# Designed miniproteins, single chains, continued (2), part 4

Each design is a single chain, and the fold is of that chain. pLDDT is the mean over its residues in the fold that is shown.

## One batch from the design tools (miniprotein)

Design m4107
Fold by ESMFold2-Fast:
Structure m4107 (fold): chain A 72 residues (1-72)
Amino acid sequence: IEELAKKAKLKKSLVDKIIEEVGGKETRAILESVVLEKPKTPEEAEKLAETQVKVVLNGRKEREEQRRRAEE
């Protein structure tokens, strides 16, 4: 995670907040997505990370609602 955060040009404090909201596995996926977009500035990287966090949280809600059963 730390190496991905450095490549994405994200501050450790922001990465820690993302981990608290979505967990370690989802944070790795978010950081990889940000790195793939190759943001030119730390501000762009932050916006991309925030967008991905929203997508993950919304996707989790939509999947839970579409699955009428609590099984994975």
Scores: mean pLDDT 71

Design m4108
Fold by ESMFold2-Fast:
Structure m4108 (fold): chain A 67 residues (1-67)
Amino acid sequence: DKQAILDEAVARAEQLARAGASNEEIMKLAHEAGDRLKQAGASDTEAANAEVAIALIAVGVRVEQWL
């Protein structure tokens, strides 16, 4: 299920962001999630959009914590 892959990746990205993981670690997670989505039948565009969404969610968590 593509949605389950995305939900798991989002939850993991939030955990990594809260734990102070590097941007490189977050981007690696996002890219790995994109690859998993493509294996589950997502298009290149769908996978790329998911990777961007995962990265933006992590950035949002960090910005909230820095305030």
Scores: mean pLDDT 81

Design m4109
Fold by ESMFold2-Fast:
Structure m4109 (fold): chain A 78 residues (1-78)
Amino acid sequence: MKEENARILERAAELLETGDPFDRGVAIIALAVLSVSARNEGDEETAELIDRTLKEAVASPTPQAAAEAVRKGAEELR
C-alpha cells in the first residue's frame, strides 16, 4: 500500500513538472482522490500527509517546486 501510494505521488510529480495546465489538473485530482481513499480505509496518517503535500504543491511558485514537494511526500510515505 505505501509503495503503491508513493508511486502514484511520483507520477503526479512528473505531471506537475511538465508545466502543462492539463497535467497539473490531472495530478491535483489524483492526489485528492488518493487522500480520500486513504481516509476511507482508516489510514488517517497517509491521508494527512497527502493533504499537506497537495497544499504545498498548489502553493509552489514553479512547476519544478511543485514536483519537488510531491516527491518529498512520496519519500515520506516509504
Scores: mean pLDDT 82

Design m4110
Fold by ESMFold2-Fast:
Structure m4110 (fold): chain A 60 residues (1-60)
Amino acid sequence: MSEKVIKAAKEGAKLTGRDEEEAVEIAKIVMEENNLSEEELIEALKESMKLSYGVEPDVS
């Protein structure tokens, strides 16, 4: 992964109160499983930050 993706994942984690290293690992898995480009992954992370700002991924 590029430094831009790693930085975006870590910044997202900081803003949403998540672990930075876990966010980087999740970003890597998401990119690989969904065949996303680095640009698409960064856009997905930005959208996820908006969603996770008030909602957790596993909210029931």
Scores: mean pLDDT 66

Design m4111
Fold by ESMFold2-Fast:
Structure m4111 (fold): chain A 75 residues (1-75)
Amino acid sequence: DRREILVEAARAGDASVLLPAFPYLSLEELRNVILPALLEADREAAIRVLEQMLAQETDPERRALLEEAIRRLRA
């Protein structure tokens, strides 16, 4: 199951799985599935993945979600 694989990768902070999948994630999947799981991961690993996602993201709504997640992890 794609969702289960992505959730496990997000909890592990695994960029090698998440980054290839990232362009194909819907806003709903990013907000409700991937970001909550990344926030449960190791902080340093999660920040690294989120920064790499942000570097390739052009959609302002998706960028705002990524920036908020990074800010919460850095607090």
Scores: mean pLDDT 85

Design m4112
Fold by ESMFold2-Fast:
Structure m4112 (fold): chain A 76 residues (1-76)
Amino acid sequence: MVEELRRKAEELVREANRYVNNYLAGKNPEENREKALELAERARELARQLAAAGGDPAVVARILAETGGAESLVKA
């Protein structure tokens, strides 16, 4: 359960970063920005669930930092 939440959240962060990289490369900017923001929000929700389930605080903090970084990069 906790391990599943961690893996899912980390996977969503990786997907969000892929869309951020596509956005920064100038590929379909509006679509990639929208997808990056959607995935970052979903990862943040899972990080909250992970914290509530007693997950590793360092992992939770990392996911929250990475989602915030992704949002900052696509908001410019």
Scores: mean pLDDT 83

Design m4113
Fold by ESMFold2-Fast:
Structure m4113 (fold): chain A 58 residues (1-58)
Amino acid sequence: ARAALEAALAGDGAAAARELARVAPQHPKTSAAGVEAARAGDTVAAAVGAWEALQLQE
């Protein structure tokens, strides 16, 4: 999740999508919207999704 947030904040939507996809099996609803946004080039929405995944500590 942290790597996804860092990538999204750097404007790297492809890296953000890749890192969020790795977390998605554990947090599917939280990560899915972020992955979709990152693939669409919306790095701000991707950063929000990554931040939410970070808050879901297990």
Scores: mean pLDDT 64

Design m4114
Fold by ESMFold2-Fast:
Structure m4114 (fold): chain A 79 residues (1-79)
Amino acid sequence: SAIQQQLDEKRAELKERFTSDPALQAFLGELTRLAQVDQDAALAALANAPADILARFNELLALDQQVAELEEQAKKAGE
């Protein structure tokens, strides 16, 4: 279906965007480590992140939200 095709395309885009950005991968890896041991340090790292990294992170979050929305639509379509 059109929804399934859009979902597959958005999933591929999300994967490519993340895997082609080593700086974002390093940033998210550090946030994940901090969140497990010190939630305040993780929040501080987010607040003090470089603007360019934050912009790319927010773009990745927006794309992830689009994937989640398409997944919900696909389930409602009975696929």
Scores: mean pLDDT 81

Design m4115
Fold by ESMFold2-Fast:
Structure m4115 (fold): chain A 82 residues (1-82)
Amino acid sequence: ELPPLVKMTLLSAKGYSKEEIDAELEKMRKEGEEFRQKVLDALKETNGDLDKAAEKLGVSRETVENIVRALALRGEVEIKPP
């Protein structure tokens, strides 16, 4: 529920080590990666139909659209090295 930046600040304020903070951030990243993979699989099955992919995943179309945009931006920023 708390944004990662706010959670990081709270953990640091409670005397948590950088390693403990990094572990919590990695856990959140992993959960997001699993959901992104489910979105990609649903899009492959629906030939890129965002509404049908959202229905298959039990989420809103806006959620699927936001994940697709995040993946596209990552692809543009992290273009496979030349």
Scores: mean pLDDT 64

Design m4116
Fold by ESMFold2-Fast:
Order: sequence, then structure tokens, then C-alpha cells
Structure m4116 (fold): chain A 94 residues (1-94)
Amino acid sequence: PLEAYLAYIQSKYEEAIRLAEESLKTNPNNYFSYSVLGGAYYGMGKYDESIYYAQRSLQLNPNNRHAHIVLGGAYFKQGKYDKAQEYFDKAQAL
């Protein structure tokens, strides 16, 4: 999980996705790996995939601040500004 995040923060999005997917093969309930997938897909401009994985992360851990930020950003990029603000507000409260 940590190695996927390190690839993600280095903007190595394809590598981050590969490492997160590998982590999920051994631990399919790892909310952090889903959070990394959401962020990496966001970085690649794949906002629907970003939303899907970030929401999955929040279903497993509702207090994951990173997933709330990713959802806010992805909804903002889709022009869903009220939805974006909702998730940014939730991230700020955490």
C-alpha cells in the first residue's frame, strides 16, 4: 500500500495503479489502496474511475480525508460544483 502511494505522490500514475491493484489482490478491503487508485486516475484525467475508487475507499473508511479531497476534485472537474464543495467540506472537517 505504501509503495503505491509513493508512486502516486511522484506522479507515476500508471505505476501507482499497478501497485495498488497488486495490493488489492492480497487485501481486497484495503481502503488506502482504493484511495490511491482514485488519486492516480484523477491525475490521469479519468474522473469517472477516480470517483468510483474514491467512493469505494470511503465505503471502507468514511474518515479517509484523501478520498474526500479526490472526490471533491473529480466532481469539480466534471462541473458538479455543489457535489465538489460537499466533499471538500467533509475533508476539512476531518
Scores: mean pLDDT 86

Design m4117
Fold by ESMFold2-Fast:
Structure m4117 (fold): chain A 65 residues (1-65)
Amino acid sequence: SDGEKAREAAEKAAKEGDGTAAATAAYQMSLNGDKEGAERAAEYAREAGADPGAAGTAQISALNA
């Protein structure tokens, strides 16, 4: 499913240090109603060093999932 792909992408992005990709995955999960996945991906984006704007957008998207 799209949610599963987004979650896997977020995990991979975090391990590779790509916070922007993790933030994008969080947004995609929020669109699919995967609130828990989106929240975790937003956390990964923050931990992976995404810029504050990208991390903030991911968090807001997760809250609105």
Scores: mean pLDDT 74

Design m4118
Fold by ESMFold2-Fast:
Structure m4118 (fold): chain A 75 residues (1-75)
Amino acid sequence: DPPPIHISDLSQDSIDQMRGVSDQLQQQQDRIRDDVRRRHPNASIVDFVQIFQQQIMPLIRQMQQQGRSIVRQAQ
């Protein structure tokens, strides 16, 4: 595992950018959850979770890549 990034090691701009990325991911997660629910209203809870995970995983990976990019910019 990479060492934990301490908030004290980041500039205020980098912290603000990371909060923005986190907020954007939360909004996208909510949107995808609602879309999956609308497209699969009869899905079981297990099936719903699996479909949601398949839809959300690319965004989680994109956010992780953006977070790493922001940290690199701060260095």
Scores: mean pLDDT 73

Design m4119
Fold by ESMFold2-Fast:
Structure m4119 (fold): chain A 86 residues (1-86)
Amino acid sequence: MASMEERREAARIVAEVVLEAARELNDEALAEAAEALLAVIDDPNASLAEIQAALRRVAAEMEKLPREVLEEIEKRIKERLDELQA
């Protein structure tokens, strides 16, 4: 099972990819959600529950995107995660 450090690194990749996509799309709500996730990850005192709550917020904002845009973001996340674990 993934360690807390591995979960934090995966969450950071998600946050970075989503933030870049949000900036490209000029989606302020998605950018704010991704920045909040990064802030929680960068806090060494943040609990797993806080990281999961921030991830759920990012997921909720992503669900508002057109399907094609969501699929592109998910593809970028998967590619970055696959590179990390290679």
Scores: mean pLDDT 80

Design m4120
Fold by ESMFold2-Fast:
Structure m4120 (fold): chain A 83 residues (1-83)
Amino acid sequence: DALAAVVEGLFRAVRAPSEEEARAAVREGLARGGAELLELEVDTGEPRRVRARFRIDGREVALTATLEDGEVVVEVEEPLAPP
């Protein structure tokens, strides 16, 4: 599942020890899923958070992965309404 590869990348990214490693994990996940990266925000503080907006199968999707109390929570943003 292409989307599953992207989600796994975000899980690895939010647990990464550095911003550079987090960005690499997101890029690897997107490449495995065949997705195009549009925006990436990485916060390696507390709470750790990674947000990516990407295009997959002609659709724009935004995902946020947050590390809270040792658990990773991934939230899917609603699709942007067409103009």
Scores: mean pLDDT 76

Design m4121
Fold by ESMFold2-Fast:
Structure m4121 (fold): chain A 69 residues (1-69)
Amino acid sequence: SKGKEAADEALVENAKALREQIDAAPVERHPRYLAAGEALKRIAQKLGLEKAVESFEDVIAHARAKLAA
């Protein structure tokens, strides 16, 4: 439905904003953003928002890579 598509697009924009926050923030804050990304991914999964789930998976992988460096 169009309402579900709009929600999916809105969460994809939230995932992009979260990635920008991770890139701009000091490493000490990255675990908090990682936890937020995982929580938002679970919400997107429950709502069946496939594009948002993929976008948050990319952000989570990006945050994990920065913490492992």
Scores: mean pLDDT 84

Design m4122
Fold by ESMFold2-Fast:
Structure m4122 (fold): chain A 106 residues (1-106)
Amino acid sequence: DELKKLEEEIKKAEERGNQILDDATRESSRINREALKKAAEAKTEEVKQAYLNYAGAVDDSLFYRALAEKARLLGDEETAQRYQELHDRYSKLAEEYKKKADEIEK
């Protein structure tokens, strides 16, 4: 029965991990649609490129956040920390690109 409980816990962790990745994909798609719309409406190539860069950085940020959370659920703290560092890096990059796009549009 201990082996069966362990198998059930592993399955639940895998299901939760898959849900986290699905949620991140939906969140990324929503943010990217808004950013891509702003890029298409941009009057200059510089603003367009800034929104495209923002969309890419958001996608990477949310993907690494999801991978870090999944790794934590599976007990892989070392992998979780590496993905958290990548998430933090791309989150900062996204903020910088968004700020640049917003400042040029003023």
Scores: mean pLDDT 81

Design m4123
Fold by ESMFold2-Fast:
Structure m4123 (fold): chain A 61 residues (1-61)
Amino acid sequence: SVADRLAALQAEIDRLVAELVRLSAEYEATGDPAVKAEVERKVEEIGRLVAERARLEDQLA
């Protein structure tokens, strides 16, 4: 169902946000460009999932 897909998307978003917080702290401590690239990748991934969530929410409205 759309509701089941929304629950799955929210769980994935929550997981990625927690990882992003950890990586952002690591980048702040190290200045490592590889860590910065991983932060940027996670931001893009979260953005895609948030957009998908919005589309599914529109189907329920």
Scores: mean pLDDT 86

Design m4124
Fold by ESMFold2-Fast:
Structure m4124 (fold): chain A 100 residues (1-100)
Amino acid sequence: SMMEKILEAFEEARRRALAALERAGVPAEQRAAVETLMDEAFERIKEAKSLEEVIEILREMGLRLAERFGEDSVVVRIVDAAIQEFVLRALEIEEEAKKA
């Protein structure tokens, strides 16, 4: 249940990130590359057993994005913002699960 809610939160973050990239005028080929990296992270998160593993997967994705687009790129800034919101939501989900 906790991991299912975390996975749903990541799907929401992915949808928001891709929409924000489109609104910012990021080219379709660059958005497709971000979508591929986020899809790879999603598949790894499905198999993750803890929030710690999820955060590590996202750290690795962030490094790959920074290497491809540059740390100061609009792409990295938009994805980082979505991932920060996701991490805060995931921490809330974990805290709620520990209280149940």
Scores: mean pLDDT 88

Design m4125
Fold by ESMFold2-Fast:
Structure m4125 (fold): chain A 101 residues (1-101)
Amino acid sequence: NSEEALKLAQIALGLAGLGGYLAKQGKLDEALEYGREAVKYAQEAAKLAESVNPEAAELLQKAVEYAQEGIRALERGDLDKAVEYFQKAIEYLEKAIETLK
């Protein structure tokens, strides 16, 4: 439902923010951990949003795509691109959260 999707999206936002921050600090393993958790929560939020707010579900799916690109950048040691992708994921998570309110 919308309330559960909102809560999960807010958790994903915090985790994506931490992932981006840790990537910026060069903390690869920690950034990967938080990035993967952000993807998990954003995917759960997107699934819950599909039946109640399709616009939010689309925005959450975009956030998942960018967070996954951020994880791939981290896996190859490209910290600058990882930060850029996590910032894009954060942007879409914020838009989805606003839509779910």
Scores: mean pLDDT 90

Design m4126
Fold by ESMFold2-Fast:
Structure m4126 (fold): chain A 67 residues (1-67)
Amino acid sequence: GPIAEEIGRLLREHLLSLGHSEEEAERQAKKFATLPPRLALQLLLREAESVGDEALAARARELLKTL
């Protein structure tokens, strides 16, 4: 659904920003998007906070409010 697609997109963009290849980022994002949305967003928020990505953390929090 739209939330799972957005979660996958956010992880893919995050992994690309860290220097992962397009192929690896796409593969990891597809697997991650199969998780329950709340769990995926909580994990994405923790990752964003651990690396200091304020934009990603804010987006994950916004999506959590829609669940």
Scores: mean pLDDT 86

Design m4127
Fold by ESMFold2-Fast:
Structure m4127 (fold): chain A 107 residues (1-107)
Amino acid sequence: SWTDALLAELEEQLRVLEAVAEAIRADPRHSEEQKARLLALIERIRGLLEETAAALRAGDVAAAIAREEEIVALYREMLGLEVDPALRALLESQIASEEARIAALRA
């Protein structure tokens, strides 16, 4: 089903998010305070991705859209804090993927 395809995309996003967290932990350019802020945003996004998956399984499209919009806002907040060009490009790609999913859910 298209729902199964969306759930697979959310699982892939959770894997990408863990890789981003590892990259942030390993980056010597970030202060410990900056790392703590970025990692806290990642934890919030992970929770919202899990809530999005639960909403999709329940058939609650409106709740899924609302959680996806919150995720986009948090990725934009991370983008304002991130200094690595490759991670910034990855975050921009994640925002585009989220916005495409919101558009699909509204169709």
Scores: mean pLDDT 86

Design m4128
Fold by ESMFold2-Fast:
Structure m4128 (fold): chain A 114 residues (1-114)
Amino acid sequence: SAEAIQKIKALIAETDALLANAAPASELFMLASELRRYLSQVESLDAELQQQVDAAIERTGAILVAMMELMGGYTPESLEAARRQIARLEALGLPPAIIADFRARLAENERRLA
């Protein structure tokens, strides 16, 4: 629907603003959940909007996966997955404040596993 497309555009803009301001990962999780909900209501997107969605999904998805790996476990497998996701965030050029927060959380989880 036209309403769903308008919501998708608004969520992309809000996601870009949160990333620029190094907002908490929990806020990005909420936006990604909303984005997925509206995407499920649309049969197709035009090529330009699809590119914007793909770019937003890549950055926010990497952040959300890193956050979920850190929240979801103290197993060697989940810690290794978290390390790989944090490396991806750094490769994507995300703000140093976001990278530092995830590294601090990873170090805390590693201490709890030890």
Scores: mean pLDDT 79

Design m4129
Fold by ESMFold2-Fast:
Structure m4129 (fold): chain A 80 residues (1-80)
Amino acid sequence: SLEEEADELAEEVYELMKEEFPDNEDLDEQLEYLKSLPTEEKLYKVRGLADILYELTGDPRYKEIAERAEELLKKLKEEK
């Protein structure tokens, strides 16, 4: 489902952030908060976060997450 795919993307971006910032204890709480949001809002935040992290790090995995979030947002809008 789109909800499951959105949660997977949120988990993927935070897994990468944990590799970059292993001592940041707030990341687990941030992920739990993000996963509590409605699917559309969750995808917008995942896309925005991944775009920012790609700009800061240059890691193409963040760009891939942002593109996947955008694709899921388009699918969600088509199902309205």
Scores: mean pLDDT 82

Design m4130
Fold by ESMFold2-Fast:
Structure m4130 (fold): chain A 70 residues (1-70)
Amino acid sequence: SLEDKLEKLQEEVSDLLENENTSKEELKKKVEEWVKTAEEYANSLPEEEKEVVREIIEIQKKRMEEYINL
């Protein structure tokens, strides 16, 4: 499912962040994949849940993008 893929990508991003040998390019590509999957997941949800999930996704997206821009 998209939810399972999103959770896996989030874990992969965390693993890359903990690895001292991770290139900024590799991290950026994984974060971009996570953002794309997160947007697809939000779009798959019922309207009633969509707004709350979008808010959570936006917060996580900003945190990941902030790290890349360091």
Scores: mean pLDDT 75

Design m4131
Fold by ESMFold2-Fast:
Structure m4131 (fold): chain A 81 residues (1-81)
Amino acid sequence: IRERAEELLKRAEELLKRGEELGNKKAVQYAQDAMRAARLAIEFAEKGTPRDLEYARQLVGIAEGYIRQAEKLIEEAEKKK
């Protein structure tokens, strides 16, 4: 879980940079939301209780959702260029 959340945080940071380069405000917003969810997932995974691990899994899913939205918007913006 922690390793997965760290990977998602890195991907979200890359998407944030790409979104900023393209001037796509919505992609930047989704990337920022993904980074927030990934950071929270890391924090809960580090606490290690069964409840915290369940929250970490939910936050990983949320981060993955935001990453997918950011990737879609970036792809659409790149196609229009």
Scores: mean pLDDT 77

Design m4132
Fold by ESMFold2-Fast:
Structure m4132 (fold): chain A 68 residues (1-68)
Amino acid sequence: MSVEEQAELLRKLIEEDPSLSEEEKKTLFERFERVKAEKGLEEAVDSLAQAYALRRLERGQPVAEIPF
């Protein structure tokens, strides 16, 4: 799976997650775009996956299975 495909799947997973508010999703995506601009797509995907897992944990949800 390409890093671009991983990014698309992760964004879709976050967008469809009912445990996160729209504001939290916006914050995660803004951070993703910043990291992508500064460090590249691979680092941005890793950072987004970690931030998403942490937000789920903070909301009392089980850790999400990342599909890659």
Scores: mean pLDDT 76

Design m4133
Fold by ESMFold2-Fast:
Structure m4133 (fold): chain A 72 residues (1-72)
Amino acid sequence: ALSDEEIHQLLLELSEALKAKDYERAFAILERLLRAKSVWAPYVARELIEWLKSNGEEELAERVRELVERHR
């Protein structure tokens, strides 16, 4: 399980990855949250999908949806 401090750090790293358009790093961070069965993972995934769609990144938003489905 991830600690609150580890979750906070991952969310900061996710924010920085998205600002840098480093989507592979952003997806790796989300996958870490999903594999750890973090209660925050579905919320982070939803926010990431909405953010990607708002920036015209429909294909990347679909990749996030597929990643979530694989870790149900």
Scores: mean pLDDT 79

Design m4134
Fold by ESMFold2-Fast:
Structure m4134 (fold): chain A 72 residues (1-72)
Amino acid sequence: ELSFPDAAVVREAVARGAAVEDLLAVLEGMREGLRTQLELGRLAPAEYERGLAALDDGLATARELAAEAAAA
């Protein structure tokens, strides 16, 4: 089962010194991977929607943190 980083996991990673740009790249790669698995018939549409929702939450949080860092 694929576990996707949510907003809390993203915030904790950045607080521990992870680069936001690296997190964004990883999350976007996971999003593309989900799409590929769906197209290959290896992932049910409901599983894709759940994974996409979690990744979109993590991506939104990472983008907010990147904007805050740029504004500081």
Scores: mean pLDDT 77

Design m4135
Fold by ESMFold2-Fast:
Structure m4135 (fold): chain A 80 residues (1-80)
Amino acid sequence: MSEEEKETLEIFKEQLEKVIEYAKKVAETESKEEAQKLIEELEKNIEDYYKKYAPTLSEEAQKELEELVKETKEELEKLK
């Protein structure tokens, strides 16, 4: 994996951590119905983002990004 790909993965990780933080705030402040809807939209946005950028990465970096996305979706699912 290149140094440039490592930097890209670090940016993705940081963005995914921010998504989880936002989802936690939504779960605390919104009604259960609205929170579930917003969290589902976040999950969809993460999947779309992965599909858009994964083809620009090596197979090694794609696998690491896929794992990060999976972990993030599991955290989001717990908040529903």
Scores: mean pLDDT 80

Design m4136
Fold by ESMFold2-Fast:
Structure m4136 (fold): chain A 80 residues (1-80)
Amino acid sequence: LVERAERALERLREASVRLAELLGRPDVARQAEEDARRALEEIRRWAAEGRLELVEAAIRHAEALARALEEQIARLEAAA
């Protein structure tokens, strides 16, 4: 689960940074890096506490958000 969480958060981070690049917003890119780091720390804490349902929910949420951002990036790139 933690490995899957790391992959989901990395995907989300990559999408967030790419979107920030397209928008010319380096502040947003830095915030995305920080948010991903804090989210991974919290997920690792939940996993250590045996709260696997929260870890699974966080993974699904991160995967869904990454997909939404990837779609937005594709639309922006097509419009540029």
Scores: mean pLDDT 79

Design m4137
Fold by ESMFold2-Fast:
Structure m4137 (fold): chain A 78 residues (1-78)
Amino acid sequence: PSGLEKVLEGLYSLNKDPRLIVEVIEKHFEPADEPLSPEDKATLESFFGFPLSEEQHRKFRRLIEDPSLVEVLKELLK
């Protein structure tokens, strides 16, 4: 199972507006040096129900590389 599945499970458990989750990630997280695969990009956009920018995809890649950032995200969404 990919790191993406664990991140998506974490995001689903937050029970927050998907647009708010993306906005908070865009504002507070640094983008990863490597892009997401096209398959992971498609999965992520399907989960949120709207298209994401390349910068937003790279910030989600950072979250996949460091899952401890899900706890930081929970604090920011209080």
Scores: mean pLDDT 81

Design m4138
Fold by ESMFold2-Fast:
Structure m4138 (fold): chain A 90 residues (1-90)
Amino acid sequence: SVIERLRELLKGLGASEEEIARAEAIVRLALAGDFEAAVAALVAAAREAPHNPGVQATAAAVLRILGEQGKLALAEALAAELVAAGVPLS
């Protein structure tokens, strides 16, 4: 699942259990269709730690879910907010 892959990736990056739980909660909101809540929580995390690779991985997962669900305008708005917060997007 997306959650299991994210968890394994974050563990490999040395993320704490608290950081993993936060990332999982954000991605679960997106998977449940609570896109606005997922975006708000992710932007808050990005502002706290924009260079954290775990935040970057969580951002990639949420952007993918938004794209798959056809939420392109929201994905573009999220990408702009992440760049403004200092998250490197490729």
Scores: mean pLDDT 85

Design m4139
Fold by ESMFold2-Fast:
Structure m4139 (fold): chain A 111 residues (1-111)
Amino acid sequence: SERIKNVVDTAKEIANEILEKLKDQVPKGLTKETFEKILEIVSSKTDAPLAARIAAVLVVAGYLLGYPLTDENIEKAARFAVDAVLTNLTPLSLALSDFERLKQLVEELFS
């Protein structure tokens, strides 16, 4: 509830910052280069909770794949990220290290 709200609010701020910094790349959709830039920007947010940083990566990747940047999708990403951090980060770590796995995860999350 309150924890999810804080992760959602922080993820939304980070996602908007990423999209502003990468705005000229948005028309290209999600490329490996854009994915690497997303990870670089998120890695600089050391004061943000890990779940919020992960959620921001997922929602930005989703947006670049054609899924809308809605509060509903941000909450889906935040809940997924919180659950992963509390239980098992391995599937998410693999997805964040592999462009094709990230696309599959984003499709499963937002479809």
Scores: mean pLDDT 83

Design m4140
Fold by ESMFold2-Fast:
Structure m4140 (fold): chain A 89 residues (1-89)
Amino acid sequence: GVAELNPEKVEITEEGITLYFNAVVPASTLVTAVLKIGGETRELPAEVIYDAKGLLIARVKLSPELREQLEKAKEKGEKVTFTARIAAP
């Protein structure tokens, strides 16, 4: 099945976006980052990492297009949400 998880923390840097989850998922789990800005939904490829406790960390590379989209959303005060879709292999 497919499940959607809300991150505990979102960190945005020059190199990318890091999503921290209070969730343990199997190493074979497929993870897709989902970005919602206003009425638009965008699915982003994510690198899966686990912290020292085995909690999920998803890293998204920040493209110039995505950076501009996020900067415009921030300037307009638009709601931006990040989630992860978890799917069995």
Scores: mean pLDDT 78

Design m4141
Fold by ESMFold2-Fast:
Structure m4141 (fold): chain A 81 residues (1-81)
Amino acid sequence: MLSVEELEEIERLFLEFYEALKNKDWEKAKEVEEKINSSGDEWASAYVAMLKAYLEEKDEKSAERVVESFLRRIKKLKEEA
């Protein structure tokens, strides 16, 4: 089970990935994506893939829903830690 500190790091990386995609900074987005995928957490990698797909399609509303879902999961995991 991830610690609160590890969950906060994953949260920061995910938000950094979101900002990089919005700014079309593909090099930074790839670097952050690799860091999240290297964590080995399948759920975090799934959220990264969904967010990337929606932003590449310019579906900002669906991208925002993915971010909200991710933040709800992080909050719940921190409360259970």
Scores: mean pLDDT 80

